# Ledger of designs, part 108: designed miniproteins, single chains, continued (2)

Each design is a single chain, and the fold is of that chain. pLDDT is the mean over its residues in the fold that is shown.

## One batch from the design tools (miniprotein)

Design m7750
Fold by ESMFold2-Fast:
Structure m7750 (fold): chain A 70 residues (1-70)
Amino acid sequence: SIEEAIEILENELVRLLLEGKISAEQASAAGKRAIEAIKKRDIEAMYEALKEHMSDEDAERIVKKVEEKL
């Protein structure tokens, strides 16, 4: 579901923030764009939104987890 997908995204962004891999501002910006992509089921747009603020590996991992809940 979209709701479960958003929850996974939020949990993963919080984890990256706590690990010091992204700032609170980056988490907010990435989250906003990625949530809009999830609502449209646009996997590519979600990946691009996340990739702007984190490593390709972290972005791919998050996208795969989120897609499993869509």
Scores: mean pLDDT 87

Design m7751
Fold by ESMFold2-Fast:
Structure m7751 (fold): chain A 77 residues (1-77)
Amino acid sequence: KKAEADKLVDEIRKLAEEAVKDPSKRDELLEKIAEKIKKLFSLNGSLTSLPTEEEARRIAETIIETVEELEKRKKEA
């Protein structure tokens, strides 16, 4: 289960990086990231509640924005 969680985190990161590199796919990749976030939370069956679809999308958007900022800083440095 931990290995599966690590795989989902890596997939989320790669999708966020792809969204930053190809803004035309941003909305599509945002939905994919939100799905991966929901799966990540569902792997911890001890949690009392899972994130809502809106919360998952908000987390996905924050991840994309964070990756975009990091990529911009690397390009400018």
Scores: mean pLDDT 74

Design m7752
Fold by ESMFold2-Fast:
Structure m7752 (fold): chain A 58 residues (1-58)
Amino acid sequence: SMEVEEQVRKFLSTLSEEERRNEEIRRAVVRYIHREFNGETPLEELLKVAERVVEELE
């Protein structure tokens, strides 16, 4: 959903470029967002959103 993507974008935008490129940090962010939104969006889908957002922020 737009709200979940917005939260992923907001969180990743507060991180450094080096941190955003770190897969473990991206997975931690995705797990946090997944929990905060009660698992509404599957983890695999959130990871794809995070990858796209990182690419857009570069």
Scores: mean pLDDT 79

Design m7753
Fold by ESMFold2-Fast:
Structure m7753 (fold): chain A 92 residues (1-92)
Amino acid sequence: SEIELVEELLEELRRNNLDIDKVIELLREAYSKTKDEELKKILSDGIKKLEEMKKYIESNPELSELQKLVLLLATQSEVVVGLRKYISKKKK
């Protein structure tokens, strides 16, 4: 079930929210397991945003540890919202 896949992913993201590389890995694993094109698009968009955020953080050494954490958590929040909206559409 795509719903079960996304619910498991959301729980794993909650446990690993401070590890950007692990979060990207979890999204890529879910992408490989799903056959639903709508879910694949949400996951690929999320991966791209997280990789762009990681690159931004690495390119800006002036950022404080708190600023880096806020940017990382904010980007993850956007991905989580997309995944939750996907579940709500499937529970018709």
Scores: mean pLDDT 85

Design m7754
Fold by ESMFold2-Fast:
Formats: C-alpha cells, structure tokens, sequence
Structure m7754 (fold): chain A 93 residues (1-93)
C-alpha cells in the first residue's frame, strides 16, 4: 500500500505541473500545445485511476470492503476526468 500511496502523491504533483502547462499554452494562444498538454494530463488521470483500482483490489482482499469501494469510486471519477480531457483535446484538433 505504501508504494501505491507514494504513486498517488507523485501523480498528483504531475497533474499540478501539467495544469500549469495547459494554462500557459492557453494564455499564449497555442491551440496545438493546449491539446497536447490536455492529452498528457488525461494520461496522468488514467494512471491515477489505475493506481486506485490496485488499491481497491488490495483492500478488498484484506476484507476492508468500505475502503475498497471508496478507492473504486475514486478510480471511476478520475477515469471520467481523463475521458473528458481527451475529448476536449480531440475537439481542439
């Protein structure tokens, strides 16, 4: 669980950096750069969703069904965010 919790923290920091890249590209009128960085941001959200799916599996195997469901809900939320970001990037190109 410690390795997956560290992965979550690292991915959250990467999200913050990519959000700044998206903001910079938008402010500069760089449509292609905005689309590229939105796609990168979406990929990080997909990775975050995958980590939460793994955490859910671990907690389910250990009999913690409440934590397992919480992590499954987070995985679904982040996958939805990733899909929305990919769709936005697709509309720009």
Amino acid sequence: TELYKQAVADLEKEIQRLEEEVKRARENGDVEGTALNLSRLAAVYYRLAEVYKKLAEIYEKNGDTVKAQEYRNKAEEYQKKADELFEEARRLT
Scores: mean pLDDT 88

Design m7755
Fold by ESMFold2-Fast:
Order: structure tokens, then C-alpha cells, then sequence
Structure m7755 (fold): chain A 100 residues (1-100)
């Protein structure tokens, strides 16, 4: 079903996204990174996640699933903009959050 295809794609994207964020936070904590280094790492992961979802959308044959994923991508972009602002204000809190 279109919904099952969407959920499968989103599950794959989310799994990789959180694995990358966890590794980034572990590296930041272990190496005592600056706020700027951590924020730039997060931005890179956000950009890579957007690109991956766009690539997966392009491979989807079902037009309903493709439209749902495109709408999800636009929501994700807005969420990332809000999240990066909060990370810039509270970097240590987010390092601890992502390490879990």
C-alpha cells in the first residue's frame, strides 16, 4: 500500500539519521568539540538526510506515496530549521540527548 511504502522509507531514513546524530554527539563529547563544530556536523547530517529522502522519493513509483513523502520532506525541512536554532542555543543539551 502507499502508506506501507511511505512508512518503510521513513523508517530507513530515520534509523540512519539517528545513528549519524548519535555518532556525531559521541565524537563531540569525546573530543570536546566547539559549539560551532557540533552545529556544522548537525547541519551536514540534516543536508544528507534531505538528499537521501529526495533520492528515495525519486525511486518511488506510486504517485500517492511520492506526494506523501514530498509533503513529509517539506515538514522535515521546517523541523530541521527549528531544531538547528535550538541546538545553536543549547548545544550541550542536544549532545547529551543524541548520545542516548
Amino acid sequence: SPREEVLKILSEVEKEFYEKLRKLAQDAKANNWTKEEFVEGVKKIFDETIKKLQELIDKVSDPEARELLRKTLEVMKKDFEELIKDIEENPEVWIDTFVE
Scores: mean pLDDT 86

Design m7756
Fold by ESMFold2-Fast:
Structure m7756 (fold): chain A 70 residues (1-70)
Amino acid sequence: MSKEEIADKAGLALHIGLAEGREEEGRRRALEYLTQHTSEEVAERAVEEAIEHLRRGDGRAAFEVLLKAL
């Protein structure tokens, strides 16, 4: 799986979690994707930053943050 595919899957998990009121599940799924390629500390920081962008409606910025973590 490419870094772009992983970032996309993680971002989608966060987006769905936020939209459905299942943010904890979204975080968990995103971390499962990211921690295959980076440390837990880097993944958690990227997830928090991506969530802030998603809450503002900026899916592209969220994707770029997740991709940079990989």
Scores: mean pLDDT 86

Design m7757
Fold by ESMFold2-Fast:
Structure m7757 (fold): chain A 74 residues (1-74)
Amino acid sequence: MLSEEEFEAEVLRALADMYLALGDIEEQRGNKEAALETYKKAIELYEQALSLRPDDVDARRGLEEAKERIEKLK
């Protein structure tokens, strides 16, 4: 059974994944500013998830992807 912290980390990672996907949709639509803002939100959520579960490989991968997407927009 997941602890409270583990459950919270899972929820934060899931939300971050959703924001990452939303950012990709905004970028595909040509909404660069909206994509940038959405990717930044994904980064914040992944960092919060990792503060609760530092060894979450999926959260680390998502964080790296979000950072890469932002670099491509600059």
Scores: mean pLDDT 84

Design m7758
Fold by ESMFold2-Fast:
Structure m7758 (fold): chain A 80 residues (1-80)
Amino acid sequence: GVKEASDDLSKASELVSSNPSNAEGISGALVTALMLVDSDLTPALAQAIKDKLSDAGSLLSKGDVSGAVSDLSTASSLVS
């Protein structure tokens, strides 16, 4: 549900900040959050969250940890 997606996004943000080298754990958390977003939100809100999660993944691939954390925090705010 929405609360579970918010909790997972918060954990993903913490993992990026605390363990930026744990790419597999961060990627897994992002995929899980994305799947949870699909089930309980309006299409417009779900799309906005998906866009932030996709951007966070792209930023992590570029080594921009701070940008990824910002996007994850925004996505978490949208599900709250």
Scores: mean pLDDT 69

Design m7759
Fold by ESMFold2-Fast:
Structure m7759 (fold): chain A 76 residues (1-76)
Amino acid sequence: HMSLREVLDKVIALVQQAAQAYLAGKLAEAEKLFKEAMELLEEAMKTASPEDQKILEKFRKELEEAKALLKELAEK
């Protein structure tokens, strides 16, 4: 039992940690944290209402874009 708000809060925390890891040059750790965030979203989507699934799908897409941007910034 986890509310949409709790899922999103946890995902945001993981993404913030991943961003810090990328900026510190810890690429493997950053990728692992992003994977955890993505897995949490995918698990939440399996039990979410259709309305919540649309919100989670949008967040998943935004996370994929954020990961690509952070990786690009870390590589210069």
Scores: mean pLDDT 79

Design m7760
Fold by ESMFold2-Fast:
Structure m7760 (fold): chain A 72 residues (1-72)
Amino acid sequence: MTELHEAAREGNLEKVKELLNSMPSSENINAPVPAEDDPELAGKTALHLAEEAGHEEIVELLKSYGASSRLF
């Protein structure tokens, strides 16, 4: 997983802010978890992981940078 995936899943809001301020938003923010890192999380974005973990502040921050998750 990227550091963004880990920070979003763990609820580390400060780390998410740091990463989003330093990264190109379109490529990294919507990057899926690779199956090689965690097959159960494979295909999930940082936004999806934050939503599943209930980290509302991180969800809103990621959405402000153009992150997307499926509503289904």
Scores: mean pLDDT 70

Design m7761
Fold by ESMFold2-Fast:
Structure m7761 (fold): chain A 71 residues (1-71)
Amino acid sequence: MPVLPEEERERLAAALDELAARHGVTLSPAAKELLIQLAAEYNLPVSMLPVLLRDALARASGELTAADIRV
């Protein structure tokens, strides 16, 4: 499994928290970890996170779960 440097993980986690807050939702711990893992596995830049999450965030009702994430 690819491993992101801790600094990069922190940056991704912060970006995910900010993005979720902008849409008024909370990320479950499992969803946040899954997104970080996918970013590492597919070498996704932080700038692509809003694109990937756009549909899921628009449909989320308070909490975004791992099931709401699609690759």
Scores: mean pLDDT 70

Design m7762
Fold by ESMFold2-Fast:
Structure m7762 (fold): chain A 59 residues (1-59)
Amino acid sequence: SAELLEKLREATADLSKEQLAQFVVQFARSPLSVEELLTLSREEQLEIAVETAEKNRGK
């Protein structure tokens, strides 16, 4: 969890908030839309990406 969060933070450091939201939707297959993710902070977007990836790994 912490390792994945750190890696994603580093990999997305150069992305804008909007580009990060698009990445989260594509990468994590998030149930939230880009518009919904844009209401969240950058850190919250990364946390959702990690949580979604972990749920998919457990399946």
Scores: mean pLDDT 75

Design m7763
Fold by ESMFold2-Fast:
Structure m7763 (fold): chain A 93 residues (1-93)
Amino acid sequence: SEKLKELEEAEKEALEEMRKLEEEYRKAVEEGDEEKVKELQERARELQRELLRKFAEVLGLPEEVREKLLANAEAFDEAVSEELAPLLAAYTE
């Protein structure tokens, strides 16, 4: 229960930052600023990595999963979905 609260708080903070970046990203796309778009994409990936790192720490994910978390955040969501589901269920009970 407490671990779930830590995850919810980390997710809330990350979502607030991501929403802010999405707004700036939308503006950059409308203006055709390709350099700023790339910069914002890198910032968004950094935030995703930090959020996933916090999830990995709180959930006690295996080292293999942690490695994939840092190296490939996009592939992590698919690769870890089945492993995260039973772990999340354990922490909600």
Scores: mean pLDDT 67

Design m7764
Fold by ESMFold2-Fast:
Structure m7764 (fold): chain A 76 residues (1-76)
Amino acid sequence: SSINKLQSEMNELLDKQREVEKRIKELHAKKEEAEAISEGEGNKLQTEVDKLEEELKRIAEEMSRKAEEIQNLLDE
């Protein structure tokens, strides 16, 4: 059913969110070390963090959209 597909997609987004959050934490740790050694390396790591934070925001927005679609189907 469409609901089962949306639930599956929601679970995939939740897994993706966890992986992105893990990567952000790893990059923050690397950035602290890089900033002590090279300003250029710190800036590159910050750009990667910023991109992942935007991806995290998009994942959250997509999850919200799918939750609304599920709710609309259940209200039928």
Scores: mean pLDDT 81

Design m7765
Fold by ESMFold2-Fast:
Structure m7765 (fold): chain A 91 residues (1-91)
Amino acid sequence: SPLLEAARLYLEFAALLADRAPREEVLAAARRLADRLIALLTAAGLEDARAAVEAALRRLEGASDDDFEAEARRFLALAGAALTELAALEE
């Protein structure tokens, strides 16, 4: 299931962030998660959530080292909210 794959990528991203993984690993995981979420949100017609995910990824990619953790935590929260909206649509 594409939704289960997105949930797996979300858990991978969350684990890397919790483990204080290197910036490049966190960014790579964020990009994989964002790509899957954007595809699912687009297919579901959730354009506001899609725009929010795209904006959060851009903020994370452009973040200074000092702001990186805060932007990564914001991306995690937003990705979790998007997954919740997608899961509700499957019911």
Scores: mean pLDDT 89

Design m7766
Fold by ESMFold2-Fast:
Structure m7766 (fold): chain A 58 residues (1-58)
Amino acid sequence: MLAELAEALNRFTVDGEPEVVTAAGERIATREDAVAAGRRLAREAWPDDPELPPPPAA
């Protein structure tokens, strides 16, 4: 149990950058992808939070 989690976390920190697929089906391969996904989810969960940055102009 804890050994499995420790092994998974250790694997995440080694070279090779493990692949992660979120519940929304988006693939996260880099730290930038993870940060972007986190920001997007936070904005969706708390849309009226003034601490969150405005949505990007697209």
Scores: mean pLDDT 54

Design m7767
Fold by ESMFold2-Fast:
Structure m7767 (fold): chain A 91 residues (1-91)
Amino acid sequence: SLDDLVDKIRELFLQTKPSPEELAALDGELENVRYIIENPPKTEMEKTIALFVLLAAETEFVLVAKKQGKEKIAEEINQLFKELIKLFLSQ
């Protein structure tokens, strides 16, 4: 499910050993992602805006993981976000 993907992204991110500030900021991004999942967009414009939010979250998580030197975790997070976006757009 989409929620399972979000939970897996968070679990992988915790393996990067983020600072409390980094974790709080990225949990905020995940809350935005969960809001979109719970409130699916109905128009093409709303879908476009939702896609921007999903891409912003993906970018932030991947960049923080890379900054921590966790390249493989960054790639796994990137793949999970791509799967999440694909499932989101297919509905």
Scores: mean pLDDT 83

Design m7768
Fold by ESMFold2-Fast:
Structure m7768 (fold): chain A 77 residues (1-77)
Amino acid sequence: MSIVSPSLQLELAANAVTDPEKREKLLALGDEIDAAVRQGDYDRMVALAEEAKRLAEEASPTAGELAQKALDNYQRM
C-alpha cells in the first residue's frame, strides 16, 4: 500500500481549495469513491475520481495535480 493513499491525496487536494463548497464536494466524492471500492464497482470509482479531478482543476492547478495522482492510483486498482 502507498504511504499516501488515493483518498488522502483527494483530501490534500480539498485542503488546497479555498472555496468551501468545492472543498466539501471533493471530500464527498472521496467518500463515494471509498464506497465504490468497497462494493467492487471499479467503473463508478474511476468515474467519480475523474469528476473529482475536474472539480479540483477548476479550483486550483495544485489541487488538480493532487486529484490526478489519486485518479492514477484508483485506475491501478
Scores: mean pLDDT 76

Design m7769
Fold by ESMFold2-Fast:
Order: sequence, then C-alpha cells, then structure tokens
Structure m7769 (fold): chain A 85 residues (1-85)
Amino acid sequence: MPEEYLKLAEGLLEMSKEPPSTHFPSSSLYELLAEGLRALARGDIEKAAELFEQFAKSLGGTTDQDPETLARNLYEVAKHLVESR
C-alpha cells in the first residue's frame, strides 16, 4: 500500500536526523531505504530492488536475489527499523 511505504520512508528520514549509531554510521543508509520505499509506493519494483542492493552492499551483503525478493527485503528491513524504536 503506497501510504504505508511513504510512512515508513518518513520514519527512516527522521531516524537519519538522529545521532548515528554504530550499526548505521551515516544517514545515507536510511536515505537509501527511504528512496527504495518511495519507489515501491510508485510501483517501481526494479528501482526499489536497486536501492536495497546498494544498501546491502554497503553492509557487505550479497546481490544474488531477484528484484521482487530484494524489494520485499527492503520493506521488511525498513518496517523492522522504524517499528522497533
């Protein structure tokens, strides 16, 4: 649902304004996830997957997943980060 993705993106952008944590040392990681959620809100699965791939690579992750799986992982990671506060 587009509104849910945009709400999560807003939460991540608010987190990017807080002091960096040892797990997320820069606001750019939250910005990548927020832009990916905005892509999902537009139905742009390929762009969402690309942005999550960039996020995963910054953390030493793999890119061997299909775009729909990467987009789902983006949503789940963003939801966990925002709702676990």
Scores: mean pLDDT 73

Design m7770
Fold by ESMFold2-Fast:
Structure m7770 (fold): chain A 108 residues (1-108)
Amino acid sequence: SLEEARARAERLVKGVEEALKNATSDEQIKEVLEQVFAFIQGATLYAAANKDKELADIVIETLERISELVKKNPNVPKEIQDEFVELARKTIEEIKKNPDKPVELPLP
């Protein structure tokens, strides 16, 4: 349901914010961000398979919100911020261009 999808998105955003604040290494930060893209890949696969534009829009909004958290978090190194924000931007463009096709990400 859309309500459940929005609730899961909110939990992901809050979880990422907390995990990034508590991260003690660049590797841990990368693992948190890789989990985000794994979630996005699964969600885009499901949205594409079901032609669910509303779920696709929730995925885009979630990725935009997490990108803002990454940009504003002083614990995230600038190079990791830039790489994540650029990958997020490309992912959003791909979802908008092909909402009925799953996004293939370089991260699992």
Scores: mean pLDDT 78

Design m7771
Fold by ESMFold2-Fast:
Structure m7771 (fold): chain A 73 residues (1-73)
Amino acid sequence: DLSKKAVELAKKNTLYGMAVGGAAGGLKAGLSEEQVIDSLTAVLRGMYWMSDDEAREKAEEAVKEAKKWLEEV
């Protein structure tokens, strides 16, 4: 059980980094927040088998963090 939890935490950290990076790339390319959220939601559903609600929440969180990262320069 502990080893499974460790793997889940590692996956969560990797997924979060990839989602934020993807969001930053989309925003920098001139996509709207809504377009980036929709694209990330589709990726999270397809690649990570997330529910629609979970994928959308993660996509919105990633876009928020990416905006903060881009503003810091």
Scores: mean pLDDT 72

Design m7772
Fold by ESMFold2-Fast:
Structure m7772 (fold): chain A 100 residues (1-100)
Amino acid sequence: SMAAAMDTLLAAARRRMAEDPEGALDDLLAFIALLVNQGDYATALAAIEGLTELLLEMDPAAQARAIAGLERLRDWLRSQGDERTAAAVDAAIARVRAAR
């Protein structure tokens, strides 16, 4: 199922976040951008939701770095005309900020 695939991806990302948080975040953001470029919006939206849940488990400094990355992704999505995915990223940023 998609849920099982996402659980596996998030578990791998969570482990990598402990060792290399910047690299893990950059890879996840690049993966979301790749999915959008391929037109796989359903998986991109699921990945954004999963990333948001992962970020809520991180310390405030790591959350601040992640927000900066999400803001860059959001701005890129808007430049591509992808308002729906940009809105999902904006909602993710709001959720992470509210948890501070």
Scores: mean pLDDT 77

Design m7773
Fold by ESMFold2-Fast:
Structure m7773 (fold): chain A 88 residues (1-88)
Amino acid sequence: MSPAELAERLLALGAQAAAHADPETAARIRELARRAAEALLAGDWAGALRAASALYNLVAADPAVPEEVRQALGDLLGEIGAAADAAA
């Protein structure tokens, strides 16, 4: 999967997770998704993994976010990690 496709999926899942969170947490989710997407598009794999991991941890801690969204973000984090390893 290309960095652009990873970024698109990350922004979509971040928006979906934010829809279930309180306004403060939703703003944090959107900011982390934006940072991770920008890092992916810039080829900054370390920055992308830091932001995506922070996003996943925030979402995983929120019981209001559906399990399917948490699982999809976890899967996407794994895909970003694999892509980063391949680029190393």
Scores: mean pLDDT 85

Design m7774
Fold by ESMFold2-Fast:
Structure m7774 (fold): chain A 96 residues (1-96)
Amino acid sequence: SAIEKARELVERGMKLMIEGGTGPSGSAETIKKGLELIREGLLLAAKAGDSELAQEVLEMVKKMEELAKKNNSTVPAPIVELKKMAEEALELLKKN
């Protein structure tokens, strides 16, 4: 289904983001590719009428923002981008 494909894209993108930021061969390019896959998946889910995937991403972002606040640190730029992409997907869903 479109929703299954969307979830696969987001999961693959999340894996690339983790590898790009924390892996032994991490790179900004790998993080960018991860974000592009997540955006594609979120938009695909929204077009299929599913808000759950975008809400799950926003919940993860909120936990990361709360941890950053408790540690008096800045939220990483890729996490800020994740929030924007999830919000864009939810806004697209509202347009029908």
Scores: mean pLDDT 82

Design m7775
Fold by ESMFold2-Fast:
Structure m7775 (fold): chain A 96 residues (1-96)
Amino acid sequence: MTIEERKKVLEEITGEDFSDLSDEEIYRRALELAKEIVDNTRKEIASLEQKAKEYAEKGDVNKEIAYRLQAVGVEFETYLTLKRILGEEEAEKILK
């Protein structure tokens, strides 16, 4: 991913103008945004996993599976968003 591609994606997501920022500042803003996205996604996944566990304990296998699949979907959507912001290699690293 080029710095110009990253700048365009950040401008699309944030609505801010990055024309006057250095390459290093653009990269730093991308990392800050990515960290916020990851933190929010981890909280959402934890909530979905907790719901899956509650339904497992009640013997509702269908709802358990549904919540587990939702958690996987949230993780995948987050990966796609991070890939747009950071590129594939860094998106994979930040989610590990």
Scores: mean pLDDT 81

Design m7776
Fold by ESMFold2-Fast:
Structure m7776 (fold): chain A 90 residues (1-90)
Amino acid sequence: SEAAALLAEATALALRGSALGREARKLSQYIPEKEAEIEELIRRLSDAARAALNAASRGDVAAFRAHKERAEELLRELEEKIRELKEQIE
């Protein structure tokens, strides 16, 4: 069903966000100046992913799309920060 597909997609976003968040936290231990920025980004991503999951569970397609797009933006930003951290830690 459409609802099942939305829930699966929202769950995948949440899992991906959690994995990237753990990686970013591990790397930020080597660059403490970036820790606050990384933690804020992780929180915003977690909130967006949770909002997407909640919308999906209600069958609210429009809200799901909006929160998914926000979560994807935050995922890209977190991936960029991870790349920056890796380059500095070489």
Scores: mean pLDDT 87

Design m7777
Fold by ESMFold2-Fast:
Structure m7777 (fold): chain A 69 residues (1-69)
Amino acid sequence: LSPEQIERIREALEKAGVPESEHDALVERAADLVEGWMRGFRLSEDDPVVPGLIDLAVDAVLIDYRAQS
């Protein structure tokens, strides 16, 4: 992922009210998901589906994070 795409993930987590102390771990988790999907589907960073994959990964890590006590 590009630095701009990583920043998009971080901004989405901040907007969702995630504490700053948790940002690095959740950014890494979301980035790993997107990069895994990009590798599996052989997508480039410029593919028009990548922003949607970023949004999906953020949603997935937020659901997991909020489900943990």
Scores: mean pLDDT 80

Design m7778
Fold by ESMFold2-Fast:
Structure m7778 (fold): chain A 86 residues (1-86)
Amino acid sequence: SLAQERKKAQEETNKRARERIKRLDEQAKAAKEAGDEKKAEELQRLRDLLEAYIKASEAGDSREARRKAVEYTGEAIRLIGDELDA
């Protein structure tokens, strides 16, 4: 059913988001150790947005989850732009 398909897709998305949080935490720690406080703060912000997304998703708050996903995507695109301009 459509409901079962959406639930399975959400569970897979949440799993990937949790894996991404772990990578962001490692990257933020590395940036902080390198003295790049700005990069560490930006990576921590991405991490916090993904954590908020997972919490909203697990609570069944699809509106809040969508809002957090949009905020995360915008920040991720901005950081890619900054990387390409460096």
Scores: mean pLDDT 83

Design m7779
Fold by ESMFold2-Fast:
Structure m7779 (fold): chain A 59 residues (1-59)
Amino acid sequence: SDAALEAALAEARARERELVRRYLAGEITPQQASELGAAFLRELGRRYGLSPEEIRAAG
């Protein structure tokens, strides 16, 4: 169970860093970053059997 959460958190952190990088590079807007981040957390939750809220609470 903890291994799944740790894996999900590692992917969430990597995606967050990528979205911040793209935002700072002028590639995406704040709204696009928010939408992409939310979509990724939903997909991550589906893959690991976790809620987006559980992933957010742990990270």
Scores: mean pLDDT 84

Design m7780
Fold by ESMFold2-Fast:
Structure m7780 (fold): chain A 70 residues (1-70)
Amino acid sequence: SAEEAAIRRGLEAIALASEELRELNREIGEKLREIGDAVDKAIAASKAAAAKYGREAGEKAFREKLKELG
């Protein structure tokens, strides 16, 4: 019946939307990992500069590395 066909289409749409949400969650996870990696690199650059030239140099190196990576 047309009603059974409409129900089937509704269930298929829900299944597709659920799959799209899982794919978006994977993409969000990847982007968050990239941001984490960039922050870790900026922290490492900051620590290296701070050890040689003091806190202000470390702060500058952190900002410059984040600008370079993002």
Scores: mean pLDDT 84

Design m7781
Fold by ESMFold2-Fast:
Structure m7781 (fold): chain A 70 residues (1-70)
Amino acid sequence: MSEEELLEAMQLAMDRLAERLLATLSREEAAARFREYVRRVLAMYGSQLSPEQLARLRAHAEALLARIEA
C-alpha cells in the first residue's frame, strides 16, 4: 500500500467514524471519542506518512472535529 493509499484509507475511516458517532452519541461525546481515535491513529501510523501527508491527515481530522462540534 502506498502512502497516498494509506492516507486516503485513513481519511475515509475518519469520515465513517464521525458519521457513526454523530448518529449514536451527543456532540460532546462524539467529539471526545473522535479525538481519542485520532490520537491512536497518529500514534500507530504517523511514522508511515510523510510530513506533508501527516499535515493533510491532521487538517482533515480538525475539519471533521469542527463539524462534530458545530
Scores: mean pLDDT 83

Design m7782
Fold by ESMFold2-Fast:
Structure m7782 (fold): chain A 67 residues (1-67)
Amino acid sequence: SLDAYKEKQIKELTEKKEKKRKEGDDLSAEALDAMRKAIERSEDIKSMGPLATGAALRAIGDDPSVL
């Protein structure tokens, strides 16, 4: 189901974020957190990829006009 898929993705991204923060890689941690938030807000599986990618790019300070 959508909810089960979201829970799995959120858990994975949260674990990766924790690892990056421990490494001192705050930029990657911010990108991973932004992806997690985008997945939480998505209404279907099809929209998750584009929303997560866009959120990650904005979080790391890349030019949003490329999106």
Scores: mean pLDDT 71

Design m7783
Fold by ESMFold2-Fast:
Parts: structure tokens; sequence; C-alpha cells
Structure m7783 (fold): chain A 90 residues (1-90)
């Protein structure tokens, strides 16, 4: 049941992100930040609902990102990374 809930949440995030990416591309704007935030939201959803969906590779990439946060990362990205780090340390 939690695995199904996680999949539905992930599908919702992907759908919303796809729609927003299309709008940004129409405006000739870079969707990279939006894509990164979507990935972080998906990772957070996996950690909260079914951590088994998170691979060791994904966990390593996530820890590397937390330790090397880009200076140009948005406040929203930094907040998501902080929330994810807190969950991982539990």
Amino acid sequence: KKKEEAKKKIEEILKETQEKVKELLKKNEDPSELIMKAWLEIVKTKLKLDPSLLSEEEKEQLLNLINNIPEDASEEQKKLLEEIEKILKE
C-alpha cells in the first residue's frame, strides 16, 4: 500500500514537472532547477513512504549533493536537501 502511494505521488510530481518544463521551454528558460527540485521531491517521497525504492546509487548521489551544495542552488532546493538529510540521519 505504501509502495502504491509512493508511485502515485511520484507520478503526480512528474506530471506537474512535465507541464512546468513545457512552459519554461516555450519561454526559452532553463528547466534545470525545476528538474532538480522534482528529483529531490521524488527522493523525499521514497524516503518517507518506501525507502526500499531508493537505490544505493541514488543514496550516494544524494549524500554527495548534500555535501557539495551548488552556490547557485535555490532556497527551495537547499530546504529540500536539509529535510532529506534529516530523514537520512534518522
Scores: mean pLDDT 78

Design m7784
Fold by ESMFold2-Fast:
Structure m7784 (fold): chain A 118 residues (1-118)
Amino acid sequence: MLREEGERVVREGEELARRGRELIEQANKQAEEAKKQSLQQQYETLREQAQRLQQMGDELQQKAGEVGQMAYRALRAGDEETARRLFDAFGELQETLNQVQNQYNQLQQQAQQTQEQL
């Protein structure tokens, strides 16, 4: 059923957004801990965390596309309540994607600066 499928997709989107935010926090902690290590280890840690954020960004973008498509389908079916919930989830995914991309850019910049000191 479109409503049941929409509610499932909303929950999946909300869970992925939560995982994205948790990954940002973990990446920040790892980057801070790495500052106490050698420049080589800092560089490797920053690259590893940036790679994880890039993968999460791809997953968030894909899920946002799925949620957006489902929201459009719900609107066309006249299910305004399901469409509203899906658009809310889409917004949360887009906001989390922007946060993940910003953190990725920061870690990439830090990695470049660390590499220049090697």
Scores: mean pLDDT 87

